# Designed miniproteins, single chains, continued (2), part 50

Each design is a single chain, and the fold is of that chain. pLDDT is the mean over its residues in the fold that is shown.

## One batch from the design tools (miniprotein)

Design m5815
Fold by ESMFold2-Fast:
Order: structure tokens, then C-alpha cells, then sequence
Structure m5815 (fold): chain A 125 residues (1-125)
């Protein structure tokens, strides 16, 4: 909806211009409620905002919602962020699992980056 798109845009402004991640989350949650067609993108951005706040378990919760509503390369992006959040939690085996799933859905350029991230996580085992 037009209203949902406005809330998404305000969330993006708080995220990118103000770096007010808590306010960004508030607006993204409202955007997902008002525009279900953009809920996957809104949940992805909520997950990224929680990650930047250091709230990794909450980030994973919203990124899993985003991944469930997504396919292809956008799903790969959500799965990658879940892997990075597990890495921050010291859950290295889980991090590798999600990064490998992301790589399986990715083009050659994104896949190369994911393989480098997987190698870094494996070095912690």
C-alpha cells in the first residue's frame, strides 16, 4: 500500500540517515503490517537493525521470517545475515550451515564472498 511504502521509506531514513535503529525497527514493523507484499523486505531490514544493535537472537528471528517469505538471491542475503548473526553468538557450526545454504542459492560473485566468510568461520573451529 501507499501508506506501507511511506512507513518503509521512513524506516530506511532512520536506518541510513539517522542511524536510529530502534526507530527504524518501529517503522519497518508498521510497514510489514500495512503492506504484506513488502513484509519480507521489512523483516530483512528489522533483522539488520537488530544485528547493528547487537541483539543477534532477535536479528535471527526476523531474518528467518524474511527468508521464509523470499526466494533466490534475496533469500540468500537473508540466510547470509543469519549465518553472520550466529557467528557473532559464537555458534560457528550453525553459522557455516546457513552460509552454505546461502551459497547454494547465490550467483558466482556472491558465492565467492560466502566461501571466504565460510573459511573465516571454519578457522574458529
Amino acid sequence: SAEGQKYLGEGERYYNEEEDYEKAIEYYEKAAELDPSRAGLAYYNIGLAYYLLGKYEKAIEYLEKAASLSSGEFKALALREIGLAYYKLGKYEKAIEYLEEAASLSDADMKAGLEAEIAEVRAKL
Scores: mean pLDDT 90

Design m5816
Fold by ESMFold2-Fast:
Structure m5816 (fold): chain A 67 residues (1-67)
Amino acid sequence: MSEEEKERRQRLIALGVAYAGQGDFERAVEAAKKAGGSEEQARRLAEAAANGDQEAVSEAARKIMEG
């Protein structure tokens, strides 16, 4: 995976977190999936972000980035 692809995925994860924080759970899950997350990983990221759990968000984001 290229460094450019890693940056793109990181930005998509950040977008997903922002959507979840605004209550747009469906868009949050889609963004996380586009970042390379599975459906389960994407939903977990969205749930953590919606709950304001920064540690859980960081862990979920890391798992998506690691593949």
Scores: mean pLDDT 82

Design m5817
Fold by ESMFold2-Fast:
Structure m5817 (fold): chain A 100 residues (1-100)
Amino acid sequence: MPAPSDEEIEAEVYYMAGETAFLYGDYELALEYYEKAAELAPDTVLGARALVNAGEAAFKLGDYEKAREYYERALELAERLGDEETAARARENLARLEAE
């Protein structure tokens, strides 16, 4: 496997910062960090994970339209990359969103 790019390393830092913000209930900051992580690693498993987590942060903020958009983008990317774990998370989150 090739070494991660500088952008992928930076994306991982933003992803972890997003997880920390989400854990402390700062969903606006979590969304911002996850969006940056997805932008820096757009065609990667990390990018797909960042997109599903961005959707979860948007959901917590009550922005269901934005949450749906992120989950759909995460699902498409995860399926293309063969990341079944992230794809399953995106499908579950979309199903929960439709149940409301």
Scores: mean pLDDT 86

Design m5818
Fold by ESMFold2-Fast:
Structure m5818 (fold): chain A 71 residues (1-71)
Amino acid sequence: EPSEEEKKKAKEEAEKLLEEGKKLAEEGKLDEALEKYNEALELIKKYKLDPMLEMEIGANALKVAVEKVMK
């Protein structure tokens, strides 16, 4: 398993990716936002990070995915 230090760094990176994704989504860059959210979710999965953070990222990713298909 990853070290606690590695998990801490991964969590900080995932939080940063979530913030970047939110900004991109607000700018209408939905594909780029989804890419950032997916990168954050990959870190969550690899490092078994906080379930609350996973839920927040997943909810934002779902919102953006729905926005992409709505006219």
Scores: mean pLDDT 81

Design m5819
Fold by ESMFold2-Fast:
Structure m5819 (fold): chain A 82 residues (1-82)
Amino acid sequence: SEHRERLERLREELRREREEEFRRRREEREKELEELRKELEKKLKEGKITEEEKKKELNKAELELGVEEAFEAMKAAVSYFP
């Protein structure tokens, strides 16, 4: 039946859009972490922060991004299985 084929096509399209959105968000988070690393390294070289402060900020950012990524993965799993 044509209705079933249309529904399957729509579901596949929505799934692809969702997967692409999650991929983009992951890439954006990786970019943000990379920019933070550069900024903290620059501040360290300028003597504005200590090596310990740099490490603490990076660990905090990595933990926060990891939690966000895990949460998005769980949401994706729930959305993927109707």
Scores: mean pLDDT 75

Design m5820
Fold by ESMFold2-Fast:
Structure m5820 (fold): chain A 92 residues (1-92)
Amino acid sequence: APLSEEEQAFLAELRERGAELRAANLSPVEMLRAVLEAAIEYIERFGDEKAREQLLKEIEELEKLLEKEPNEEEKEKKLKILEEAKKKLEEI
């Protein structure tokens, strides 16, 4: 189905926000938080059950990759962000 005007506008805002985040010299932890918050907001407004399941799957894959993270402090912070994101997705 074609994207609605509102969905297209929101996706354009997310692309602009993503460019600003890349320019802002954010830490990897802050970048992960911002990206997940934007993805959850999109799913809450325009997503279906498949979109929620897909993002949950992507979060689970990120958790697996974090098992190999050599920086224990960053690993702990990122795992907390992923746990929070999963909880928010389950409450939608």
Scores: mean pLDDT 78

Design m5821
Fold by ESMFold2-Fast:
Structure m5821 (fold): chain A 64 residues (1-64)
Amino acid sequence: GPSLEVAEGAMRLGEKAYEEGDYQTALALFEKARDIYTELLGEDHPLAQEAKKKEEEVRKKLGL
């Protein structure tokens, strides 16, 4: 099943993709991290909220 380590890895890779201008890859990675954190910790958990915030930042870059 999904783990917190996998979610943390997805956040790190998403941040790298974002810095490189690969917003589509960054979006997919932050969505993956959000899904894992929400499943394991709940949507109101600070880690789930941070992943959601990063996802929303990338959506703005893509005009979504």
Scores: mean pLDDT 88

Design m5822
Fold by ESMFold2-Fast:
Structure m5822 (fold): chain A 82 residues (1-82)
Amino acid sequence: EMEKIKKLVEELEKNLEKLLKILEEAKKEGKPPKPEDQEIIKHVEKLINELAPYMSDEIKKNLRSSDNELIKKAIEEMKKKV
């Protein structure tokens, strides 16, 4: 179980890095994320929901904050606990 959770956390980290890059690019271009990038957003949401039972309330709050620094902090905290 812990090995499976660890893999999900690693997958979430990789996809969140992609998501943050997409959001930064969209902000620079003044346009919403492209349809193909929306699939990454959906995938991140699915991973967060799957990992939700293993997250503290603080981690859940930080992931939903839309703040890149808080999102990164939440991922680092999850990696320490698995």
Scores: mean pLDDT 74

Design m5823
Fold by ESMFold2-Fast:
Structure m5823 (fold): chain A 61 residues (1-61)
Amino acid sequence: SKKEKFLEKVNEANKEIAADFQARMAAEQPTTQAQRDALYADVMREHRKRVEEIEKEIEKE
């Protein structure tokens, strides 16, 4: 079903974004709370865009 395909792709995206967040934390090494909050917000914004793209792709099927 479309719901199953959506959940599978979102679960994959969740795993990928978690890995990306860890990599960015290691690379950028934010030292202040403001920097950590900004990094988290940026990562979550990218994740939302990806989920929206997955949703649109599933709707085309």
Scores: mean pLDDT 80

Design m5824
Fold by ESMFold2-Fast:
Structure m5824 (fold): chain A 61 residues (1-61)
Amino acid sequence: SEAEKAAQELIVEAGREYDRAGGSPEALDRAGRVMQAAIDALNQGKSVEEIRKEAERARAA
């Protein structure tokens, strides 16, 4: 589904951002928050737009 593709893309991007940040504990925490938010939103049946919004909110925390 489009929602699964959006969640997968966000997870991959979060991992790349973690790598680019040099793997600090702060970067790991941020990446983990984004990945978890995308997974949770997908599992809750949220739309593509809501999945992206949840991931964005998690990144900003």
Scores: mean pLDDT 84

Design m5825
Fold by ESMFold2-Fast:
Structure m5825 (fold): chain A 99 residues (1-99)
Amino acid sequence: MAAKEEARRLLEEAAEVAREAIERVRKAETLEEAQEIAREAALRVARLLSEAKIEDPEVAARAVGAVLLLMAASVAESKEEAIADMEAALETLEEAAEA
């Protein structure tokens, strides 16, 4: 079960990346800055998830869904929309870590 604990730890780390990115987006003065923060978060989360050998297909699907939500935030039409997408990604990552 060490592999499952490692995957959970990487999912928790990915959730922390999303949480920190949301805080940065809230402080961003422009939509362009918010979009760039979301893009950075998506890439960092994707790397963490690629290191996690997630064997459960439902957990893996949730993890992919979270990356897609962060990518959606990177092209959002408003800062409020970007925050909403990123908060949904965080919730998805937290649920995946608890599964």
Scores: mean pLDDT 84

Design m5826
Fold by ESMFold2-Fast:
Structure m5826 (fold): chain A 62 residues (1-62)
Amino acid sequence: MIKEGEKYMDKGAEALEKGDKEEAKKYFEEAIKYFEEATKDPSVKKEAEANAESAKNALKDV
């Protein structure tokens, strides 16, 4: 799940670089979903929570 969230973060950042804010929002929303799902795994929970927070901040600024 963490890796999938990271891929969506990269896609969101790429969309922003291209000026496609609507597409970027969708990618960041998907990243949040994958990172929040990853928080169910205790071994990566702290990392997933930090990544989810970063994705939410990225979405807020789009």
Scores: mean pLDDT 81

Design m5827
Fold by ESMFold2-Fast:
Structure m5827 (fold): chain A 55 residues (1-55)
Amino acid sequence: MDAESAALVAAMEGLRKFREGASEEESLRHAIEVAEKLGGDPALAAELFRKGLAG
């Protein structure tokens, strides 16, 4: 998986966790951790997650 795809998957995992009732901060932290585990850019994952929350 390339770094951009990994960051997107991580952001989507964070948004999923938020929809399941987790806090915004907990969901953001989860997105960053998933990005790191997949070899993605955690900063990009955080940015994509925040954009997803904003609509």
Scores: mean pLDDT 83

Design m5828
Fold by ESMFold2-Fast:
Structure m5828 (fold): chain A 88 residues (1-88)
Amino acid sequence: MNVEKLLKKAEELLKKDPNSPIAYFLKGLAYYDQGKYEEAVKYFEKAIEISGEDDPIVLINLAEAYKKLGQTEKADELYKKAREIFKK
């Protein structure tokens, strides 16, 4: 995925709504694609906090970022939570 395109779209969304969960999710994806996993985690967590809801797609991406950081237990918990939401 094009990192520049993700960041530009995130900026456009934030210009309309400074607390857009989707904008922060796109920033998380951009940082993950750059290998900046700590930054990706921060933005994915912010997307979840602002939305007030656990989006299973955001949870899976957050889990993948934690796995890259060696936080496998946190990743496993997030994967389990996302899987449970899909079974609703």
Scores: mean pLDDT 82

Design m5829
Fold by ESMFold2-Fast:
Structure m5829 (fold): chain A 64 residues (1-64)
Amino acid sequence: GELEEFLEELDRRIEELEEEIRRLEEELAKNPDDKELRLELELAEGMKALLEGMKGFVEKKIKE
C-alpha cells in the first residue's frame, strides 16, 4: 500500500544517511578540528533521527 511504499522510501533514505554519516566520521577522524565537517555530521545525524521518528509514527499509524 501507499504507507508501505513510504516506509520503504524512508528505509532507503535512512540507509543513505548511514553511509553519509560513516563517510563524514572517517573524514572527521582525519581532520578532528574541522568545524564544517562536525556541523555536516551533526546535521546528517539529526536528519537520520527525524526520519527514524517519522518511520515510527507511520508504523504506529498502520498498527504494526
Scores: mean pLDDT 84

Design m5830
Fold by ESMFold2-Fast:
Structure m5830 (fold): chain A 108 residues (1-108)
Amino acid sequence: SMEEVEKLIEKGVELYKQGKYDEALKWFERALELDPNNPKAWLLIAEAYYKKGLYNTAASVIAFKLGPLGLGGIAVDALYIASTGDPNAKEEVEKLIKEAKEKFNIKL
């Protein structure tokens, strides 16, 4: 149910706020088992990878998982970062996460 998905996301967010990004990712993945196209869960996964310093992986999630859900130009920018492996992508990925939050009206 939607309530079960939200509960799994909330458990992941609690771990995320504690800096336990790998544990948080497991809870977000469980939410996606119930709702594979949940934009909030995919956005939180991207944000967890960003916090781990895996900027290219975060961009790949935005491009390939959130892009098809309606990001438009944001998905194109994310695809460019994902394709180049740019080590300077930190600020660009932070901007993409912010724009995706605004596009989907997600508060984290």
Scores: mean pLDDT 86

Design m5831
Fold by ESMFold2-Fast:
Parts: C-alpha cells; structure tokens; sequence
Structure m5831 (fold): chain A 65 residues (1-65)
C-alpha cells in the first residue's frame, strides 16, 4: 500500500472533522474512497464510513513503529 503514516493521519483527521460538521456517512465514505484511490489503493464498491475510519486508525497504530 502507498499510504504513509502522515497521509493516514490526515485522512482520519479530515474524516472526523466532516463527521463533527454534520456531513452524511455517504459524504464521509466518498471522501475516504477518493483519498485512498488518489494514493493508488483500490477500494470496495461498498464502503462504510465508520468501518473505514476504524480500519485506518488500526493501520495507523501498526505504522507507529
């Protein structure tokens, strides 16, 4: 995967800000999908925003050497 720790932190941070701003789960899921696809990561057609966020946070913890 072509995601760095900094890129993961930025995606998580922005998605959480969208959630706090009252954006829909669909908008948040689309944002995450777009950012992952920009980095060359293939994303499933069905993407749940909360599940995606949890998986990104788990990946971030693994990258914390």
Amino acid sequence: MSLTKEELEEIIKEAKKMKEAGKSDEEIANFIKEKLEEKGIEVPEELDADLALKRLEEALKVLEE
Scores: mean pLDDT 75

Design m5832
Fold by ESMFold2-Fast:
Structure m5832 (fold): chain A 71 residues (1-71)
Amino acid sequence: MTLKIGVVAESAEVAEAGAAKLAAKFAAAGVAAEVTSVVVPELSEEQGRAAEEALRAAGFDGAIGVTAETV
């Protein structure tokens, strides 16, 4: 089954970089995954939780928060 994962970041550049890295890791591991970048400007703990809840409601299997330092 294909995993659906959202990568959440404050900027499009960071979210896309994080999504690309995660997609490459899944591909290297032989895991079928659909990785989507999600931008939440001024990402706070509350906005991060709201984004994760929205992604789960949309049928995503998980969400990962990334910053410029953790990509």
Scores: mean pLDDT 77

Design m5833
Fold by ESMFold2-Fast:
Structure m5833 (fold): chain A 65 residues (1-65)
Amino acid sequence: MKSKVEKVIEEARKILEEAKSLEEARKKLTELLEKEAPKLSFEEQQKLGLEIRKLFLEKLEKEAE
């Protein structure tokens, strides 16, 4: 069974995959983090931050000209 942090990471992944631009991705990720991060433990917030950074870098590479 997925933990709460893993469910939030999956949501972040979907946002990054479906976003049309880096700015849209950042906006939606910020909204998700503001809503969900306060409900997570410190360790879960660290794990979430690391995974989002990885996903964002992958999106950035695809958007690079």
Scores: mean pLDDT 76

Design m5834
Fold by ESMFold2-Fast:
Structure m5834 (fold): chain A 69 residues (1-69)
Amino acid sequence: SVHDQTREVVFQESGLTMQMMLLYMQIKEAQRQGNSQKAQELQKQLDVLQEQIDRLARQTAQLIAQVRS
């Protein structure tokens, strides 16, 4: 059902949000250590995760709109 699909997507979003928090903490630590190369690599990984989160958020919004229609 649309409700079950929405729950699955929201659960997946929560997992990716946790990964973003961990990457954010690692970026801060790399910056504190002056490791610009590691900070840049972690930032690229964060950008990829943000893109995935945005995609899932759009899917969730579409599923919710389908229920409202």
Scores: mean pLDDT 79

Design m5835
Fold by ESMFold2-Fast:
Order: structure tokens, then C-alpha cells, then sequence
Structure m5835 (fold): chain A 55 residues (1-55)
């Protein structure tokens, strides 16, 4: 599911040293995008881009 993919991505980001605050913000933004009709692919891409920008 999208939630499982976001959870796995969040854990990986934390293991790489991305801050908990940045990871939380990226997950929250991803969930909002999905609720607003974005595709799973678009949501995951935006999440990955946010994590890269934060790290």
C-alpha cells in the first residue's frame, strides 16, 4: 500500500541521517497530495524529492 511504501521510505531516510522533522513533513505532504487526487507515483516522487532536498 502507499502507507507501507511511505513508512519504508521514512525509515530508510532516518537511517541515512535525514532529520525526523523533515521526514514527518515529507510524509504529511505526501498524504495530502494523495487525498487531493495525486497518483501513487506522483506522491512517491514528491516524497523522494523532499527527502533528497532535506538530506
Amino acid sequence: SLEEKLAAGAEAALQLGVSEEAVRAAVDTARRMYEQGASEEEVLRAFEDAIRAAG
Scores: mean pLDDT 84

Design m5836
Fold by ESMFold2-Fast:
Structure m5836 (fold): chain A 55 residues (1-55)
Amino acid sequence: SALTVRTAAGPRDLAPALPAIAEAARQGAIEELDLSGVRPEDAERARRLLEEAAA
């Protein structure tokens, strides 16, 4: 199931959850992260942070 993030503040709301999200992604528990409702530039930054955390 896709994980949906519903925030107007973008990556600042996501940042404290990044370690748990990265761990779940490594375990294959996250198929897709849906950043609907986030500002486009904030969504891009959040995606980049998740990519770095997963690497």
Scores: mean pLDDT 56

Design m5837
Fold by ESMFold2-Fast:
Structure m5837 (fold): chain A 76 residues (1-76)
Amino acid sequence: SAEQEALVAAFRAAVDETLRAHFPGMSEEERAALVEEAEAEMRAWLEANPDASRDEILAKFTRIVAATLERAEALE
């Protein structure tokens, strides 16, 4: 849906901004790969859980961000 795509776009932007802030030395290629992986996981989860509550969405969002930051640290 348009609402789900807007949510995924906002999530993607937030992940990209967070990676830029915490890992300013990371390459564009490495950052793009992490952002694409996080976006794909969020999109797949939202499609599998169309009736998810706001709290469930925020919990999944938080878990994906945390996992992405750990992957980013492993690339330093």
Scores: mean pLDDT 85

Design m5839
Fold by ESMFold2-Fast:
Structure m5839 (fold): chain A 58 residues (1-58)
Amino acid sequence: SEERLAESAARAAELKRWVDLVQAGRTDELTEEQLKEAEKILAAKRAGREAARRLAAE
């Protein structure tokens, strides 16, 4: 439903905010749970970039 899509988009925006705060070194503004979620996302992004880098030679 439309509402579930909007909720998913809102959740994604929240996760992005937490990731941005971690990258800015502002972890004091995050709860322990939010920090763990942000770190999981960053780890996944790092793995994705590594894979893409190997695939895209040069």
Scores: mean pLDDT 77

Design m5840
Fold by ESMFold2-Fast:
Parts: sequence; structure tokens; C-alpha cells
Structure m5840 (fold): chain A 63 residues (1-63)
Amino acid sequence: MSALEIGVAVAQQLSPEERRRLAREIQEGRTERARAVAEKLAKQLGVDPEAAFEGLRVLASLG
């Protein structure tokens, strides 16, 4: 899906530690930081912020 590809591109802008932290926060239902990070990086990359957040959420569910 396009959202997964966008999520991967956004995740590549983060350190492995930050990716693991955001994935854990999403799994715990604490999405505020993940949404803020997705919006910020999506604007920098010129992609849809909602697609970026959905991509990060999908990556978090994959482990």
C-alpha cells in the first residue's frame, strides 16, 4: 500500500531507537507523539500527514 511506503520513508528519517519508542507508544495507545512526528516529517517530505501516521501505525503492528 502507498501508506506503508510513506511510513517506511518517514521511519527512515528516525533513529532505530526513536522508531522503537514510537512503535511502543502506538501499541500502548499513546499516539500523540507519533502523530506530531508523522505530521512534521510528512511536511518535510511533501507527503500526506495522515498517510504517514497510518504507515507508522502499520509498521508498529508488524514488529
Scores: mean pLDDT 79

Design m5841
Fold by ESMFold2-Fast:
Structure m5841 (fold): chain A 72 residues (1-72)
Amino acid sequence: SMEEQRKIAEELLEEFKKKLEEAKSLEEVDAIAQETGKRIKELNITDEEFLNEMLRAYLTKARELEEEAARK
């Protein structure tokens, strides 16, 4: 059901954000994103709000790490 899909997406989003917070390099961020992307496809998650939230979390973390690398 849509409700069950939403709960699964919410749990996956929380796990994704936690992993991103612990990531220290763009390589780690990309690995986490690829792993999460595979799970999204396997679970057939199509909720646009959750997918956009995941994309925002990814882009925010990647930008932070890129800025830190540029300040060397």
Scores: mean pLDDT 81

Design m5842
Fold by ESMFold2-Fast:
Structure m5842 (fold): chain A 60 residues (1-60)
Amino acid sequence: PITLTEEIKRFLKEVYGLTDEQIAELDRLLAEGRYDEAIRFLMEETGLSEEEARAIVEAS
């Protein structure tokens, strides 16, 4: 399972204002292999496109 790096977590908090609870939910979805739901969640919380959200997940 993919998990978020500390660098990506910090980036999401600083640039997009995600809360610790939102980061934990994203990390949980990725750990469960629920990648499409993780991408959708990231798009909803940040306003990123699907392509941009997928790139962030893949960078983890």
Scores: mean pLDDT 81

Design m5843
Fold by ESMFold2-Fast:
Order: sequence, then structure tokens, then C-alpha cells
Structure m5843 (fold): chain A 76 residues (1-76)
Amino acid sequence: APSEEDRAALAAVIADPALREAAVARLRGLAAQAAADPRIPAEVAEALRRAAEAIEAGDVEAALEAMARADALLAA
């Protein structure tokens, strides 16, 4: 489950328009890199895209869930 620390950090990023824009751009870039790498499951790129969409929408819970999904897929 997402930690309270992770939730607070992500909420702070979403509250700052410049940090929010940078986070969305970074996650979209990571998703593109993951999609181009045959060693990485396609589901990782999709989870990163969902995280970027959630951050752009200001949805902290959806962003944490998508990020946790990407992390779990990479750890498997």
C-alpha cells in the first residue's frame, strides 16, 4: 500500500504547477523509454502513462496506485 510519506510528497508535487508539469513530463518520458525497451513488460509503460494522467488530473490516489503498479511489475 502507498505510504503516508509517499502520499504527502506526491500531494506537494501536484499542488505546485511547475513540479506537477515536470512530474508529468518525466513519467511520460519514462513510459516512452519503457515501451522502447524489449526487456521491460508493456504493462510498465501503461502504468507510467496512467500515473502521468492521474498527476495531471490532480488525483493523488490514482497516481500512487499506478506508480505502485509500475514498481511491482519492475520488481517481478
Scores: mean pLDDT 82

Design m5844
Fold by ESMFold2-Fast:
Structure m5844 (fold): chain A 62 residues (1-62)
Amino acid sequence: TDASRSGRAAAEAGEAGDSAAAATGGYQMFKNGGGPPGRKAAEAGRAGDSAAASRYGQLAAE
C-alpha cells in the first residue's frame, strides 16, 4: 500500500538521521491511511527524534 511505502521511506530516513525526510514520510503515511504510527512518525521527525521516527515508520511498513 502507499502507507507501507511511505512507512518504509520514513524508517530509512530516520535510520539515516534525516529527521526532515522522516517527518515527510510519516506525514504521507498518515495521509494515506497509516493511522497513529504515521502521525507519530511525522511528529517525531519534526521534533528531530529520528530514532522514534524510524520505529514508527518500521511499524507501518510491516
Scores: mean pLDDT 68

Design m5845
Fold by ESMFold2-Fast:
Structure m5845 (fold): chain A 80 residues (1-80)
Amino acid sequence: MSAEEEVEKKTKELIEQLKKHAKGKSKEEIEFLKGVTIGIMDIYVWVIGKEYGISEEEINKLRDKAVEKLDAEAEKIIKE
């Protein structure tokens, strides 16, 4: 497994967890959960990137991509 593959897998896991926890929640509660999930993802991307020995530039690219996916999925949940 590459750093990219591990980050993508973790991003998908966190999105599914967010969807489960968002059921029956208010918009405010979902926005709070989104913020927490983004913070967790940021830490995981950093740890995975360091373990795989990728550059800080590559870590930042993976983080930005993961956060963008989380933001998009959270917005879909909020609109439901």
Scores: mean pLDDT 82

Design m5846
Fold by ESMFold2-Fast:
Structure m5846 (fold): chain A 79 residues (1-79)
Amino acid sequence: SKDKLQKLLSERLENIKNVWYPKALELAEEGKIDEAITLLESIKEGLRFLLPEITDPELKEEAEKTIKELEKKIEELKK
């Protein structure tokens, strides 16, 4: 159902914030910059792939904001 898909997408965004993003930051703190960037790019690509499937406007805005935050962190790590 549409509601079930939107809920799963919301849970994926929470998982990115609570698990994947912190893991990428940990890799960067360990000096594994290339690995951190690769992980962040993978997360970003996954969200971009799912963006057309998001029908809830609020969830879509949160996903787009998350993509921009990931892009900013990737650029910071490349410096």
Scores: mean pLDDT 84

Design m5847
Fold by ESMFold2-Fast:
Structure m5847 (fold): chain A 65 residues (1-65)
Amino acid sequence: KRDEILALLEELKRSPDPRVRAAAHEALRLLEQGASDEELLAVARGALKATPDSELLRRLVELLE
């Protein structure tokens, strides 16, 4: 689970969409601070609403649920 989340976040950091990259950086910062899955899910859901075509963000939300 954690390894899959980290792999998705690294891929999201390489996204051509700056909103997706910003969300990835925020999520990684929260993970380093020991944030809960609930806090990470809120960030991922917010980013997905702004970029609904992002399959990687959709998969991140699924993993955090």
Scores: mean pLDDT 78

Design m5849
Fold by ESMFold2-Fast:
Structure m5849 (fold): chain A 89 residues (1-89)
Amino acid sequence: SQEEFDQGVADIVVAIALQAVKNGDPEGALRMAVLAAKTGAPLDKVREVIERAAQAGATPEQLRRVADELEKLGFTELAEYVRSLAEKL
């Protein structure tokens, strides 16, 4: 089904995002986190990627940009969390 296909794509996108963090590419990880949210990844997994990207050196400006993109997609609570994370850096 389309839903099962989208879930499979979301799992791959999350895996790529986590690999980007391990490779020292927090900006790439953040771009993939937004794509994961768009493809229906569980928001707890999207949040985990963003938290790891922040720990890996994502800037406050990069986190605010991601929060704006998530808010435009309707993920208001996650966007608020990401903005709070940016303020703590």
Scores: mean pLDDT 86

Design m5850
Fold by ESMFold2-Fast:
Structure m5850 (fold): chain A 104 residues (1-104)
Amino acid sequence: MTVNQLISIIVVALMANGKQYEEKNLSKAEAKSLLPDEVVEKLESIAKKLKLSSEEETELLNAMVVANEKLGEENTKKVAEILERLANGEISLSEAVDEALKIK
């Protein structure tokens, strides 16, 4: 599984809510400071499980900052749960897309 596949799920959730993905270039520390602690914990777990580089983890964190700004905290937590289950192999990429499309 690639960081681009994880980010695609975030983009799907944004598009399902009529929101545009606007790429951010925040440092890892800045991105973590802008996210709920629960979301940060899940993303750190995902990065460790998938052996993402520091740069890939930072890109994923920045994408979740966009989700938090445009969809709000509760929807961002739902996206993080989808990404965690996908990273754990509990759901397929196709199932993750279907769940992301249902974010309201």
Scores: mean pLDDT 89

Design m5851
Fold by ESMFold2-Fast:
Structure m5851 (fold): chain A 56 residues (1-56)
Amino acid sequence: SAEEELRAALAEGVAAGDGALATAAGMALKYFREGIISAEEALEFVRRGREAQAAS
């Protein structure tokens, strides 16, 4: 579910050389696993990481 989505996003960012996505997904996955953030918050973190690459 959410953890699989976060792992997929991390792998995607690493494979693509997208440092913003890789960092966002990695941090979100760590915080989600530690119970610091919800699944919704973790996925939002990833979404923002993806958008950072497109933002000038």
Scores: mean pLDDT 79

